# Ledger of designs, part 41: designed miniproteins, single chains, continued (5)

Each design is a single chain, and the fold is of that chain. pLDDT is the mean over its residues in the fold that is shown.

## One batch from the design tools (miniprotein)

Design m17407
Fold by ESMFold2-Fast:
Structure m17407 (fold): chain A 60 residues (1-60)
Amino acid sequence: DKEILLAIAEQAESLGAPLIAQAIRAIAEGDYEKARELALQAKKEGFESGADGILDYLDK
């Protein structure tokens, strides 16, 4: 699962969503609190769809 998360993070970064990429990397590291904070910041900056996806994942 970690390798898949890191691949998704690289793709998000290449698409111009670095905060989404960092949040996914935080999930891969087991730092769910940091992932939530980064996702909320991304949502404030207009990456709402990606941020909501991460927040939904963390609530499961």
Scores: mean pLDDT 79

Design m17408
Fold by ESMFold2-Fast:
Structure m17408 (fold): chain A 89 residues (1-89)
Amino acid sequence: GSGANDTPKGSEANTRVIEAVRRASKEAIPSAVGAALRMIGDAEQAKLDLVKEGVDPASPEGAERIGEAALRAGEEAVREIERAQREAE
């Protein structure tokens, strides 16, 4: 392909999540809620892990690690919501 993206970037990933949540909300509301809770949980767990390692979560390093965990959880949530959306169609 020419200039096409297979995986959404940050802004596009956010748009994908919002649109998928709207679709899922019609038939699979619990899935969307579960995905959001997972994202929050993973971010909080990463913060606790950083504190255990002696890294300040508010530091640039800590923020980067937490962001990485949240992004990974977000990608997984997008996949799950997309699956639910496809099935709900």
Scores: mean pLDDT 68

Design m17409
Fold by ESMFold2-Fast:
Structure m17409 (fold): chain A 98 residues (1-98)
Amino acid sequence: IKKAIEELKKVLEEIARSIEDPEAREELSALAERVVKELEEAYKAGDKEKLKQLAERALLEVHSLLDSLVNQGKLSEELAREARERVEKAVKKLLEAI
């Protein structure tokens, strides 16, 4: 579980760094920090139900943000597709570890 949270953190940070638009990068970075903090707190509390719910919510929130950024012209469809795939894989690993 802990390593899977660390992998998700790394993936989100790498995606944020790949975004050229400063506002979009900051929005994703802020979302990533909140998501990772919530997951780490649930993990420390031993709350597996909350961990699962937070992981599923994180996937939906990141996808929603990426879609919004594409619609605003701040992110290319290609980069958004790559980012979605990477986040899905990281979240799947986390859910399998719970």
Scores: mean pLDDT 83

Design m17410
Fold by ESMFold2-Fast:
Structure m17410 (fold): chain A 65 residues (1-65)
Amino acid sequence: VFFTGSPEEQELFREIMELSMELIGLAVELRFAETEEEKAELQKRIDEVAERIEELEKKLKELLA
């Protein structure tokens, strides 16, 4: 993914990308989790990472506005 933006926009995008990769990894682990305890733990971590991504996306949107 390529875009031309300020250094602040590029930094936020990079952080979003890193967290998105973590989210994908957790989603894959959730798909192969066998116990309800494992699924619950992974779902909590997914929710936490997703919230962080949403916060960063809001900051990026403000910079683009």
Scores: mean pLDDT 80

Design m17411
Fold by ESMFold2-Fast:
Structure m17411 (fold): chain A 68 residues (1-68)
Amino acid sequence: MKEIRDEILSKIKDVINKLKAEGKTREEIVQEVNKLIREFAKKYKLTDEEVLEIGIEANKLINEVLKS
């Protein structure tokens, strides 16, 4: 699970950076990240607990990238 989680978070971070560079708002970035998490949850058959953990880490990444 750790390698899959790290890969998912890496891809989420790339998307956040791309959307920030395109001038997207925090709300738009959150919406796209949530959509991406749902897609990964279906693809990798993630548990509700794993989805929640990834969601928490993704929100942390959004805050870090946007406040940098």
Scores: mean pLDDT 81

Design m17412
Fold by ESMFold2-Fast:
Structure m17412 (fold): chain A 100 residues (1-100)
Amino acid sequence: WEEFIKELEKAIEKEKPIIEKLGLTKEHEKLFEKYFKILSKEKEISEKTRNILAEAAAMYEVYAELGLEAEKILADAYIIVLRIEEGVTWKEILDGLKQS
């Protein structure tokens, strides 16, 4: 998990300039706010982890809407956020990652 979050932070920093160059900063910010709000309902998720997951999920959705390929780790973050929105607990997400 700690390694996953570190790799996710690196992917975010790599993709940030690309989102800016494509003029998609406003679209990304709207999706970030949406996902951050979803994650903020989960008491067990730290604010740092909520920010990282929301940023990555927003980047993935921006790319997907344009038909652009995104790194697998951004897709993984997007799936985590969707599962939380559907009522999967943070504990179940962490337990699933430990088995992988």
Scores: mean pLDDT 77

Design m17413
Fold by ESMFold2-Fast:
Structure m17413 (fold): chain A 96 residues (1-96)
Amino acid sequence: GEELLKEGNEAFEKGDYDKAIELYRQAIKEFEKTDPKKAAEAYLNLGKVYAKQGKFDEAIESYLKAAQIYLENGDFEGAEKAVKALNEALRKKREA
């Protein structure tokens, strides 16, 4: 799980968005069984990749999933980060 998240982050930093998306989706599947808060982190990062691509609808969906999982698991700090990213994506969608 953790290795997939790390590899996804490395792909994102290199601008390999398709590879980052695939790795984050794999990390989500792994963490859903073992660590829901890490699954939420992967959703947050997936949303960031979509936002970099200008895919704001997909970014919004990913940020909403991250916020929901964080809230359901009592991680209010994680939820706040996801909501801030969501609000930024909504703002950019209105400007596009």
Scores: mean pLDDT 87

Design m17414
Fold by ESMFold2-Fast:
Structure m17414 (fold): chain A 93 residues (1-93)
Amino acid sequence: SMEREVARMLAVATVELAGGWFDLERAVKNGELSPEQEARARALLKQMEALMKQMQAAIKAGDYQRFRELYTQLLELDRELRALLGLQAAPVP
């Protein structure tokens, strides 16, 4: 069902966002990032947070097309974040 698929995508997005913050803080503590890299990573995570709010609003409005477009954008930002941190992106279920 669309409801189950949407719930799964939201769960994936939530885990990726939380993991991104955790990995950033770890990299910062280990001195692995330049100030520019840290600033870029924080900007990417803030953009992902904004997309998450828009995704929730799209679901509430019944706009599945917008939800899928926003979800794809979030995964692209996560991929950029993972590359910036020297990490492999998690496989999409």
Scores: mean pLDDT 85

Design m17415
Fold by ESMFold2-Fast:
Structure m17415 (fold): chain A 82 residues (1-82)
Amino acid sequence: MMEVGIGAARALGTAAVDNPEMTPEQAAEAAAEAGAKILGKESASVEEGIRLVEEALEAGRDEMTEEEIEGVRRALELARAA
């Protein structure tokens, strides 16, 4: 579970780094998708995704690059604004 969460958070961070113009709506969709992967479900709510990615970021921050961490934080901020 923890490894899946770190992987999902890293993927979200990378997506944000690759898309500096990511919109709140895109971030919300990406957070929900990350949450679904962490839960092993077809879908998750944006709020569940944000919470699970935040938990994974705190658990795995030492295994992520500075850019990935920055990307995740930016994506989560945008998702909350959606």
Scores: mean pLDDT 80

Design m17416
Fold by ESMFold2-Fast:
Structure m17416 (fold): chain A 80 residues (1-80)
Amino acid sequence: SVKKEAEELLEAFKKKAKEAIEKIKTMTPEEIDSLLELVKLDAKKLIDYIRKYAPEYYEEVKEEVEKILKEIEKEGKKAK
């Protein structure tokens, strides 16, 4: 189902975000900036996909993804 696909994609993004936060602890400032750019691109792709194929879940997924992005950015700043 579309709902299950949206949930699986969001869960995959959450797992990737958790791995990114762990990696940030051992990265240089330049590596952190590069990682943050890649995570932001993945977030944009996920949000764009949900908006196009599962618009009913767009607002919920966007809010959750933006919350996760803020957490990663905060950890990135803390590690610099």
Scores: mean pLDDT 83

Design m17417
Fold by ESMFold2-Fast:
Structure m17417 (fold): chain A 68 residues (1-68)
Amino acid sequence: MDRTLVVIKVPKGASKEEIAEVLMQTLGISRRTALDIAEELLEAKKKKYGYVKRTIDGKTYLISLEEV
């Protein structure tokens, strides 16, 4: 079962909206879905666990956030 790892690169202190914009550009998803994933990524960062799992167009992604 194939899982694709996606690293979303954002500036340090990026807002939920900025993270969502990068997600929309990277994954071709709607703004609403991108905002939901961005919120989960920010929660994951606070709780010190590394990945959000999401299925998009039948493909499963493991999404991580990297601040540059």
Scores: mean pLDDT 78

Design m17418
Fold by ESMFold2-Fast:
Structure m17418 (fold): chain A 91 residues (1-91)
Amino acid sequence: SLEEKIERLKKVYERMKADFERLAERNGGRLSAEEVKSLMDFYERLGLITKEEAEKLKKFAEENGYVTAEQFREMLEEILKERIEELKKKS
């Protein structure tokens, strides 16, 4: 169902946020642009995010030089909102 798809998507994104936070804690609260790029490529290969979503996050990391756990959370929340709206429109 649509509700089940949305709940699964939310759980995946919460896990991604938690994983990033744990990595960032070991690295002074942030990941470098190169670490973010590697992580986004990994998530794209696993099918957890789209190529467009991965490129958007990588571009932010390149322009900023790093990504904090808070910035990553905010960006994932924006992507999640967009994906939920797309799912609702297609149902």
Scores: mean pLDDT 82

Design m17419
Fold by ESMFold2-Fast:
Structure m17419 (fold): chain A 104 residues (1-104)
Amino acid sequence: SSLEQLLKRSQEIAREVAEDLRLAALLGDDESVRLMRELIRRGEPVSEEVAEKIAASMIEKGKVLNLEDVGEELARAALEAARRGLSAEELVEELERIEAERTG
């Protein structure tokens, strides 16, 4: 039925929105969220160039929120994860672990 198709699509959109909010909570800007979402969907590793971009965004976010030490720690973790060749998903999980330890 068309209703079942609408419900399935609604659930897919809800999952995408939840993932975007999750990434936005960690990363400094919409561009970083977009890049990481794309890499996660493809199962690709984070390049050093992308890691440098998201690291810079997390540092700026830390400054704005008066959490510079947290922003710098997240930035260092992102750069190290990229150097180790971790997938985008593994990198996000590492950032979430660090943020939970620092803010919880």
Scores: mean pLDDT 81

Design m17420
Fold by ESMFold2-Fast:
Structure m17420 (fold): chain A 70 residues (1-70)
Amino acid sequence: MVLSAEELRALFEEAGLELPEEYVEALFKAYGDAQGRLDADALRILDLDRDGTISAADVRTFWAFMTAGR
């Protein structure tokens, strides 16, 4: 599975969260492929239940971890 920036934004919107553009750019710069998509290794950090899909629940859990140290 690969995820585009627009698909990632849609998942955050579904979760009721605002996704900063700087975060999107940084994530795709670090883990994005030549087509501007997140590969399987990058998706593993978001797919916390390991079902091969990224849900709004996975996004909420990941965001909680990301913001807990601020």
Scores: mean pLDDT 64

Design m17421
Fold by ESMFold2-Fast:
Structure m17421 (fold): chain A 86 residues (1-86)
Amino acid sequence: SAVRERLRALVAELRALAERFDAPPEVQAAIAAVEEMVRRGAPGEDVLAAVGGALQRLLEAHADDPEAVEALARLRLRLQEVAAAL
């Protein structure tokens, strides 16, 4: 479905941002868990909640980096758009 494709895109972008900003191992593990949820076909609501949690952890790890905060804010808006489509 279009929503499932958007969920995969969100998770891929979250991974790319974690790599770009050298996310700590615990955040990388949280993102890996979200990637596994998508791979296993977990419900969209569960995936969105997990993406939101990982995104919040990544934002907290980089709260003092304006470029990271801006990029993560844009991803958060896309997350909200996908949530509204569920």
Scores: mean pLDDT 85

Design m17422
Fold by ESMFold2-Fast:
Structure m17422 (fold): chain A 80 residues (1-80)
Amino acid sequence: MKKADALIEQAKALAAQGTDAGKRQAIKLLVQASNIYFDNGDYDKAIEALDEAGALADALGDEIMSSLVRMQRGIVKSVK
């Protein structure tokens, strides 16, 4: 949990840089945090991280990343 929370804070800082590279790195950290939350049974926090990652991917126009995030979100919702 502490490790996932730290990844969320790092992702927010990277997204705040306003660069495409920062947004892409933020998406990766948010997906990593969502995996940790999911493994720990915190499905609500996993979904929140994936929703933020999806918003950033949509802002970038990265359809591959958006589709991967959407798939992962669907998996989390299917077990909740």
Scores: mean pLDDT 83

Design m17423
Fold by ESMFold2-Fast:
Structure m17423 (fold): chain A 117 residues (1-117)
Amino acid sequence: SMAEKLAKVEELAAATNELLVRLGQLVENRDLAAARQAVDDWTAAQLAKYADDADLVALIQQIRDELLAMLRELEAIEAEAEKTKNYKEGDRRRASLYTATALRVIGLIEQLRIDLK
């Protein structure tokens, strides 16, 4: 039913929010290796849970791609901060990128909620 589908979306949304909170802490601590592992572990767990739901599989893949793109850009920001020794600007850019990515990920989930009306 549509109610069961929406319940699965809310469960995925809760798991995604927990991942985003953890990623925020890891990004602040500059632990990109742990951040990558968290994204990989979350992706594997969510794909296993929702394997038979094509819409949720597509959403999980889109969220993964947004988070992996963020991690690649964070590596570039870190490299620039090390080169320029402007760690304050590096911290600002990392925080801004994390916030923008989190909003895009939340927007992907909201779009699926709208599409299921």
Scores: mean pLDDT 91

Design m17424
Fold by ESMFold2-Fast:
Structure m17424 (fold): chain A 95 residues (1-95)
Amino acid sequence: SREAILDAVEEAARKVGEELLKKGYPKGIVQGAVNTVLYYASKALEETGGDVEAAIEKLKEMIDFEKKNTVLTPEEQEALDKAYEAVIEALRAAA
């Protein structure tokens, strides 16, 4: 179900957030990255009716747009990329 997919995505984002915190990333940067990816993943799943392949494509477009329209420090970009990779992996596993 869409809810089960979202739960898996939220768990993956939580785990990568914990990993980044353990590596010494600032809490605000980790929280921002995790929240951004989760927000767009939730939107992608909602707009695609839970179609995982379509949701992955839409999430990629949304994150690419964010990167092009937001000035990110290298640390912020790395945290965003790691959160994005974890969520994409969780979505693929749910397909």
Scores: mean pLDDT 87

Design m17425
Fold by ESMFold2-Fast:
Structure m17425 (fold): chain A 56 residues (1-56)
Amino acid sequence: SRLREVAIRAVRRAAEQGALSEEEARAQIAAIEAGASIATLSPIVQLHVAVELAVS
């Protein structure tokens, strides 16, 4: 889904900026791939998703 791709990009950006560890990023991506709702992800990932959607 479109939201899944945006969420994965948000996790990668958060990790790149040092806001999320590699282990936390891996866990968040696994949750997204398992179908977790964006609302259940970490707050920093939710913020990055909102930014990605705003610039799309």
Scores: mean pLDDT 80

Design m17426
Fold by ESMFold2-Fast:
Structure m17426 (fold): chain A 61 residues (1-61)
Amino acid sequence: SEAAKRELARLTGASEEEVDAAVEGIRNGDDRPALRLYLSAPEEQHARVAALLTELAREAR
């Protein structure tokens, strides 16, 4: 999860706190922070960002 978090921050330019907020949003049914991270990445990285967000949301149990 730490490696996935760092990779997501690197791809999106977000802070670790913004990544944590996006993951928590997904878990609580508010996709807006995650959508902002997704759209901030280059288009070529969108699939990777979506995969990392999904992975982190599953791990944070």
Scores: mean pLDDT 81

Design m17427
Fold by ESMFold2-Fast:
Structure m17427 (fold): chain A 70 residues (1-70)
Amino acid sequence: MVEEMAAMSPEEQVRVLEAMAELARQVGRDDLAAELRRLAKEAREHVERGDFEKATEIGVEGARLFESAF
């Protein structure tokens, strides 16, 4: 998961974080879903600013958070 996230494009990383948030919501982990959506928005903002390194760091953090919860 984490290694796959780091290998993705920044745009793909944002989409994966959004997908993880939706999965967390579907299984009743609303707290996790809210946190993953927050990270996805932050990553999107960094992509828009051209800060791809920071966007990737946020993506990796989101993947770790998701793995630690399941």
Scores: mean pLDDT 80

Design m17428
Fold by ESMFold2-Fast:
Structure m17428 (fold): chain A 69 residues (1-69)
Amino acid sequence: SLLDEIKKLVDELVKAGVLSEEEAKELLEAIENRDAETVQRLLTRALVRGADPELVQRIAELLKELGVL
């Protein structure tokens, strides 16, 4: 499912050390709540911390398909 793919990619952000487990949980809760502002804030935080831009772009595309962004 789209959500399972998103969860896998969010786990990659945790493994890369650009989000904590707590921040990843906050991101997934924001996705469930359709809180686009919190989602954008956390993805921007990951990018500032050196996340792969292609990984973040893929997450954003899946979130647009899901109707969250």
Scores: mean pLDDT 89

Design m17429
Fold by ESMFold2-Fast:
Structure m17429 (fold): chain A 100 residues (1-100)
Amino acid sequence: MPENMPKELALEDVEVEIEALKEVIKELEELKKRLEAGEKLDEREVVLKITAAEILVVAARFALEAAEAAGVPKEKIEELRRLIKEVERLIKEIKELLKK
């Protein structure tokens, strides 16, 4: 766990990651909808979007650990944790659709 992170900095990082995850969720949900509709998407573009989402999840998990150590409000920590799980679920579902 990162120690000595100021609470204000940890809170700002959490809020930035929450907004980034919300935007990625919208993008992944639209991508999933298009794949389920049988649209032919650029495979390279799809892979790039999934990879970017996976990188964001790693950054968000780091922010979550720092926030827990810094004593950020539990409500913000739980929101960040929920959004991370939602992105991971969408990535898994999209990867399954790409195999079919």
Scores: mean pLDDT 83

Design m17430
Fold by ESMFold2-Fast:
Structure m17430 (fold): chain A 117 residues (1-117)
Amino acid sequence: MEAEKAGEAAAKGGEEGVEEAGRYAERGGPESGSATGNAGGLGAAVGGAHTSSVAGTSGGAGAYAGKDKESARGAGRSGGVAGTAGGPEAAGEGGERAAKYLGTEEAKKAAEGAKKG
């Protein structure tokens, strides 16, 4: 599944992990959105924005939960939200959960990669 692949890519960390997660999120489109609740990865969380996913439940490295398609390209942008699903508070909570899943340092590298990529 696209969301599973995005989650695996996010685990790689750094620019490579962010780019791969973003590619899977972009390719998955709305259908991949259903799986954001499970994946919690950089790109996977972006796809779920279409349905209703929020950072507080879906997580997603970089605490992204919005419906912004451009965020899918950057995958896991820290606090990146379209303002339609999950607020800053929910995004922060989701980021903490994503950090636990990927590992604190891994999540940091992914977020830094998103700024460059």
Scores: mean pLDDT 37

Design m17431
Fold by ESMFold2-Fast:
Structure m17431 (fold): chain A 65 residues (1-65)
Amino acid sequence: MREAAEAAREAALSVPGVKDARAVQHGDTIAVSIEADSPEAAQKATEAARKVAEEHGLRAKVFVL
């Protein structure tokens, strides 16, 4: 659903050092794309997005750009 993908995107964007994040839900999976200034920011954003997906009973596929 739209809400889960939007929540995952917002969670990733809330991490300092993240420049952009996009999320799209396909069935039981949220595909998340993250652009970050550092590997640490990318990892934190990935963890935040996965947590949101898990809270909604969904899987996350994360791509770091």
Scores: mean pLDDT 81

Design m17432
Fold by ESMFold2-Fast:
Order: C-alpha cells, then sequence, then structure tokens
Structure m17432 (fold): chain A 64 residues (1-64)
C-alpha cells in the first residue's frame, strides 16, 4: 500500500544519507576539500527531502 511505498522511500533516503556521510568522512581523511563540500551539500539536500516526506523520521535520524 501507499504507507509501505513511503517507508521504502524513507529507508532509501536514510541509506543514501549514510553513504554520503561515509564518503564525506573519507574525503576529509584524504584531504579532498572539494569532495568533502560536495558530500556535505548532498547530505543537507537528502535530509531536506527526508524531512519533507516524514519530519519524524528526519528528527529520529538526527537524534540517534
Amino acid sequence: GAAAELQAKIDELIKQIEEAERQGVLAAVLGDEEKLAEYQAKVKELLAELEALDPEAAKAYLSK
């Protein structure tokens, strides 16, 4: 149903945020300032999308 489809999208966004954060940390360790800025921007964009779909899920992610 629609609720299950929404949950799948939320799960996908969280996974993408985690992947972007991991890549950002790697870029920081390697001194790649351009890639770090790129992944920080991507995390911000994905978090905004998550908040638009489910503000409670976004709040839970940030409060972990």
Scores: mean pLDDT 82

Design m17433
Fold by ESMFold2-Fast:
Structure m17433 (fold): chain A 61 residues (1-61)
Amino acid sequence: MLDEEEARRLANAARAVGALGLASAEQTAKAVEHFLRGDREAGLAALGPRGARAAEQLMSL
């Protein structure tokens, strides 16, 4: 389960991925919803493999 800080960081990373065009608006919205519920795996899956990699790289900074 994600802690609150990690959930917020992942949600923000998903929004950035969407803004960069690496995931659709629909994929981004679903990922944010899952991350804020504490579901890391479902959120990353919603972004697709390309979007998920980008989000994880943003989180490593």
Scores: mean pLDDT 81

Design m17434
Fold by ESMFold2-Fast:
Order: sequence, then C-alpha cells, then structure tokens
Structure m17434 (fold): chain A 80 residues (1-80)
Amino acid sequence: EKLLKNFEELEKMIEEGASVDELADFINKNSKSDEEKEKLILYAQLLVFLKKATETAKEQTTEELIPEIKKDLEELVKEI
C-alpha cells in the first residue's frame, strides 16, 4: 500500500539527515487524509527518537538529547 511506501521513504529521509522542512513537505504532498497525515507524523517522530538514541550510544552524550528531539518534533508539527 502507498502508506507503507511513505513510511519507507520517511525512514530513508531521516537516515539521510533530511530537514524538518523536507519531512513536512513530504508528509503534506503524500498524505491523502488527516488520518494518514497523523500516522506519517507519528512514524516520523518515532524514527527521529530512534536516530537520536543511536547517536547518543555512539557519542556518549548526556541529558541534552530530549530538549533537542522536542524542538525538532515541534518544528515538524508546526510546518505541517
């Protein structure tokens, strides 16, 4: 289904370091309904969290991760 393809593309974009604007543009262009848009937003949020968790494991960073993720997610929701 198209929704699964959109999830795969979001995963690829986030892995490649896509900006919040690029993610928002993709979601807006590829969602057919408000329900589908919400699902794509939720999936993008999950992938951003997973990416930052992986970066933390590699970089041994502490405590700054949550504020950064929160800001990125707020910008994503605002752009949509």
Scores: mean pLDDT 71

Design m17435
Fold by ESMFold2-Fast:
Structure m17435 (fold): chain A 85 residues (1-85)
Amino acid sequence: SESRRRVEELLKTESPEVQERVRDILARLKAGVSLDEIAAELSEETGVSAETIRLHLRAFLALYEGKNAEEKLEEIKKKREEVLK
């Protein structure tokens, strides 16, 4: 889809390490690993809260899949505002 291609083009501007990490996360999501499991693992690895990671991953996945991306991003932004207070 057009949204998927735009995400891939954006990834090309990131460092190789970031590109590899994002592709790994997408591959795991496509393989059926839950977003909650990935967020928990990344939280332990990075020290960033699992909730914050989950919000960012949901936004990225919505853009990548092109399904209701705007609605999902709006929902994520609202939850992010609650967490950042």
Scores: mean pLDDT 66

Design m17436
Fold by ESMFold2-Fast:
Structure m17436 (fold): chain A 74 residues (1-74)
Amino acid sequence: EELAEKAGQGFEGATRGDPEAMRQAAENFAKIAELFGGKEAGAQSAEDVYNSALAAGHRDAARIAKEVADEVKK
């Protein structure tokens, strides 16, 4: 619940191209997914955020989301 709310708020900022908000959204979505599907689900969740940011044209925010996905894979 708390993680989902933080992820939603971060994603809202990320839709405006805020890299810090994008990082928070990607990290929180990855943590939520990781709780139920493990490391691979966490990485996939962050990559989904990356793809959404790219589709919206937010290249800098997308780069941050990709970095989070790569960190989760470690």
Scores: mean pLDDT 68

Design m17437
Fold by ESMFold2-Fast:
Structure m17437 (fold): chain A 83 residues (1-83)
Amino acid sequence: MADEEEAVKAFLEDIKELKKLLEEKEKTLPKEEFLELLDGLLERLEELRPLIEAIKDEELRKKALEALEELEEWIKEKKEEVE
C-alpha cells in the first residue's frame, strides 16, 4: 500500500510539474521542436499505461489512470492548438 500510494502521489506531482514545464517550453521552443516533444511524450505515456494498470490497489490504479488519460488529452489538445 504505502509504496503504491507514494508512487501515485509522486506521479500526480510529476504530471503537475510537467504541465508547467510544457507551458514554458511552448514559449521558448520553435513550433516544430515543440510538436516533436509532444509526440515523444505521448509515446512515453503509452509505455507507462501497462505499468499503471499493474498497480494492485484498485482505487490508486483508477486515480493514476485518470491522471494519465487527462494528461494525454491535454497534450493532444495542446498539439492541435499549436498545429
Scores: mean pLDDT 80

Design m17438
Fold by ESMFold2-Fast:
Formats: C-alpha cells, structure tokens, sequence
Structure m17438 (fold): chain A 91 residues (1-91)
C-alpha cells in the first residue's frame, strides 16, 4: 500500500542514518564519542530490523514479493550495522 511504501522509505532513511553513525564512529579518535555513535547506531539498527520484519510479514500476507525482497535487504544491511557497532563497542 501507499502507507507501506511511506513506512519503507522512513525505515530506509533511519538505516542510512545508522550507517552514517557507524562510519563516523570508525573514524573518530575520541572514545566517548565513538561509544555514543556506536550505541545510537546499534539501537537504531535494532528498531529498523523490528519495523522491517513487520513490513515483511505484511508483504507476505499480501503476496507483495517486492516489499518482501526490499525488507529482506534492509534487515541484512541493518544486521551489518549491528555487527559494525558491536565491533566498535568491543574495541
């Protein structure tokens, strides 16, 4: 639906924001700022995964194969952000 497309765009925007936070955290030397950005990215990525899973379930119920594919891609990318954030927080 139009609302699902709007929600998908918002989820994609949040994922881009989290990716940017991880990118910046990897390049900063200040440990407090690195931890703050990594923690923020981690939380955002977890929320993105939850919302993408809800959208995927809706797509599956409606037979919307494009929505299912796009949400699977978002979940995979968000999991990459989680891994990168966890690596920064562990260092």
Amino acid sequence: TKDDQRRLLFVQFRLMSASSEVYLAQRLTNPDMRAQLASSARQTAEEVIEEARRLKARGEAMGDTQLVRETDRIIARANDVLQQADQILAS
Scores: mean pLDDT 89

Design m17439
Fold by ESMFold2-Fast:
Structure m17439 (fold): chain A 59 residues (1-59)
Amino acid sequence: MYKDIPEEAKELAEKLLSLSPSVELYQVGDKLQFIVTGPVELEKIPELVKLFKEINEKA
């Protein structure tokens, strides 16, 4: 669970996590960090990056 993160950013985080089981999100201060812990389809990488940027912009 993310603390003090807007609901819209939480929705985007859930969408990001749904793209791959190998992606985890952590809260570091006022920012979110994502970590890739296993294989991800290369074609999904641009969408993951886009969602992560949107999450941090809205958080």
Scores: mean pLDDT 69

Design m17440
Fold by ESMFold2-Fast:
Structure m17440 (fold): chain A 97 residues (1-97)
Amino acid sequence: NAENQRFIALLKEADEAGARAMAEELVRQYAEKYSKFPGWEEKIAEARRQAEAALADPSAFGDLLRKVEKENPELANRIVQAGADAARAKSREILAA
């Protein structure tokens, strides 16, 4: 019904905020890791392109996250936490409006 559709739309907005925060955290981690190497700017640009592609494809993002988790579980947890925090903040913003 229309009420359910409105509720789903609001949840989608919170989910989009979370996904964006996760992508930004991933890019920040790559920037921190590679900033001391020649060509790091191209590495960061590539990471940003991958993050943007992953926002359109949750399965691709899941693959990237599993790769990060295999190399460093703490960094993977930071990505997930950034998404959760952003989604929660957006949900509170929506409820306050």
Scores: mean pLDDT 73

Design m17441
Fold by ESMFold2-Fast:
Structure m17441 (fold): chain A 79 residues (1-79)
Amino acid sequence: SLEEILKEVGKLIQEGSEEAAKKLKELLLRNKDNHFFVQMALTQAADSPSEAVKKAAKEAAEELSKENPELKPYLEKLK
């Protein structure tokens, strides 16, 4: 469910480890067609103090913005 996936994203962002960042990127790419989920996850990642989390989110946003240009503003936030 969307609730469970968003809860998992929150846990990964809070953990902030390199491993958690890799899992976050994978979840974003696997759920690319759920635009609401992607936007919510990127918003949460942008507010993270973890550089690993922000880098992983930026890499996912760069890939996903090729198909969804609405994600381009998130790239600026994740700089």
Scores: mean pLDDT 82

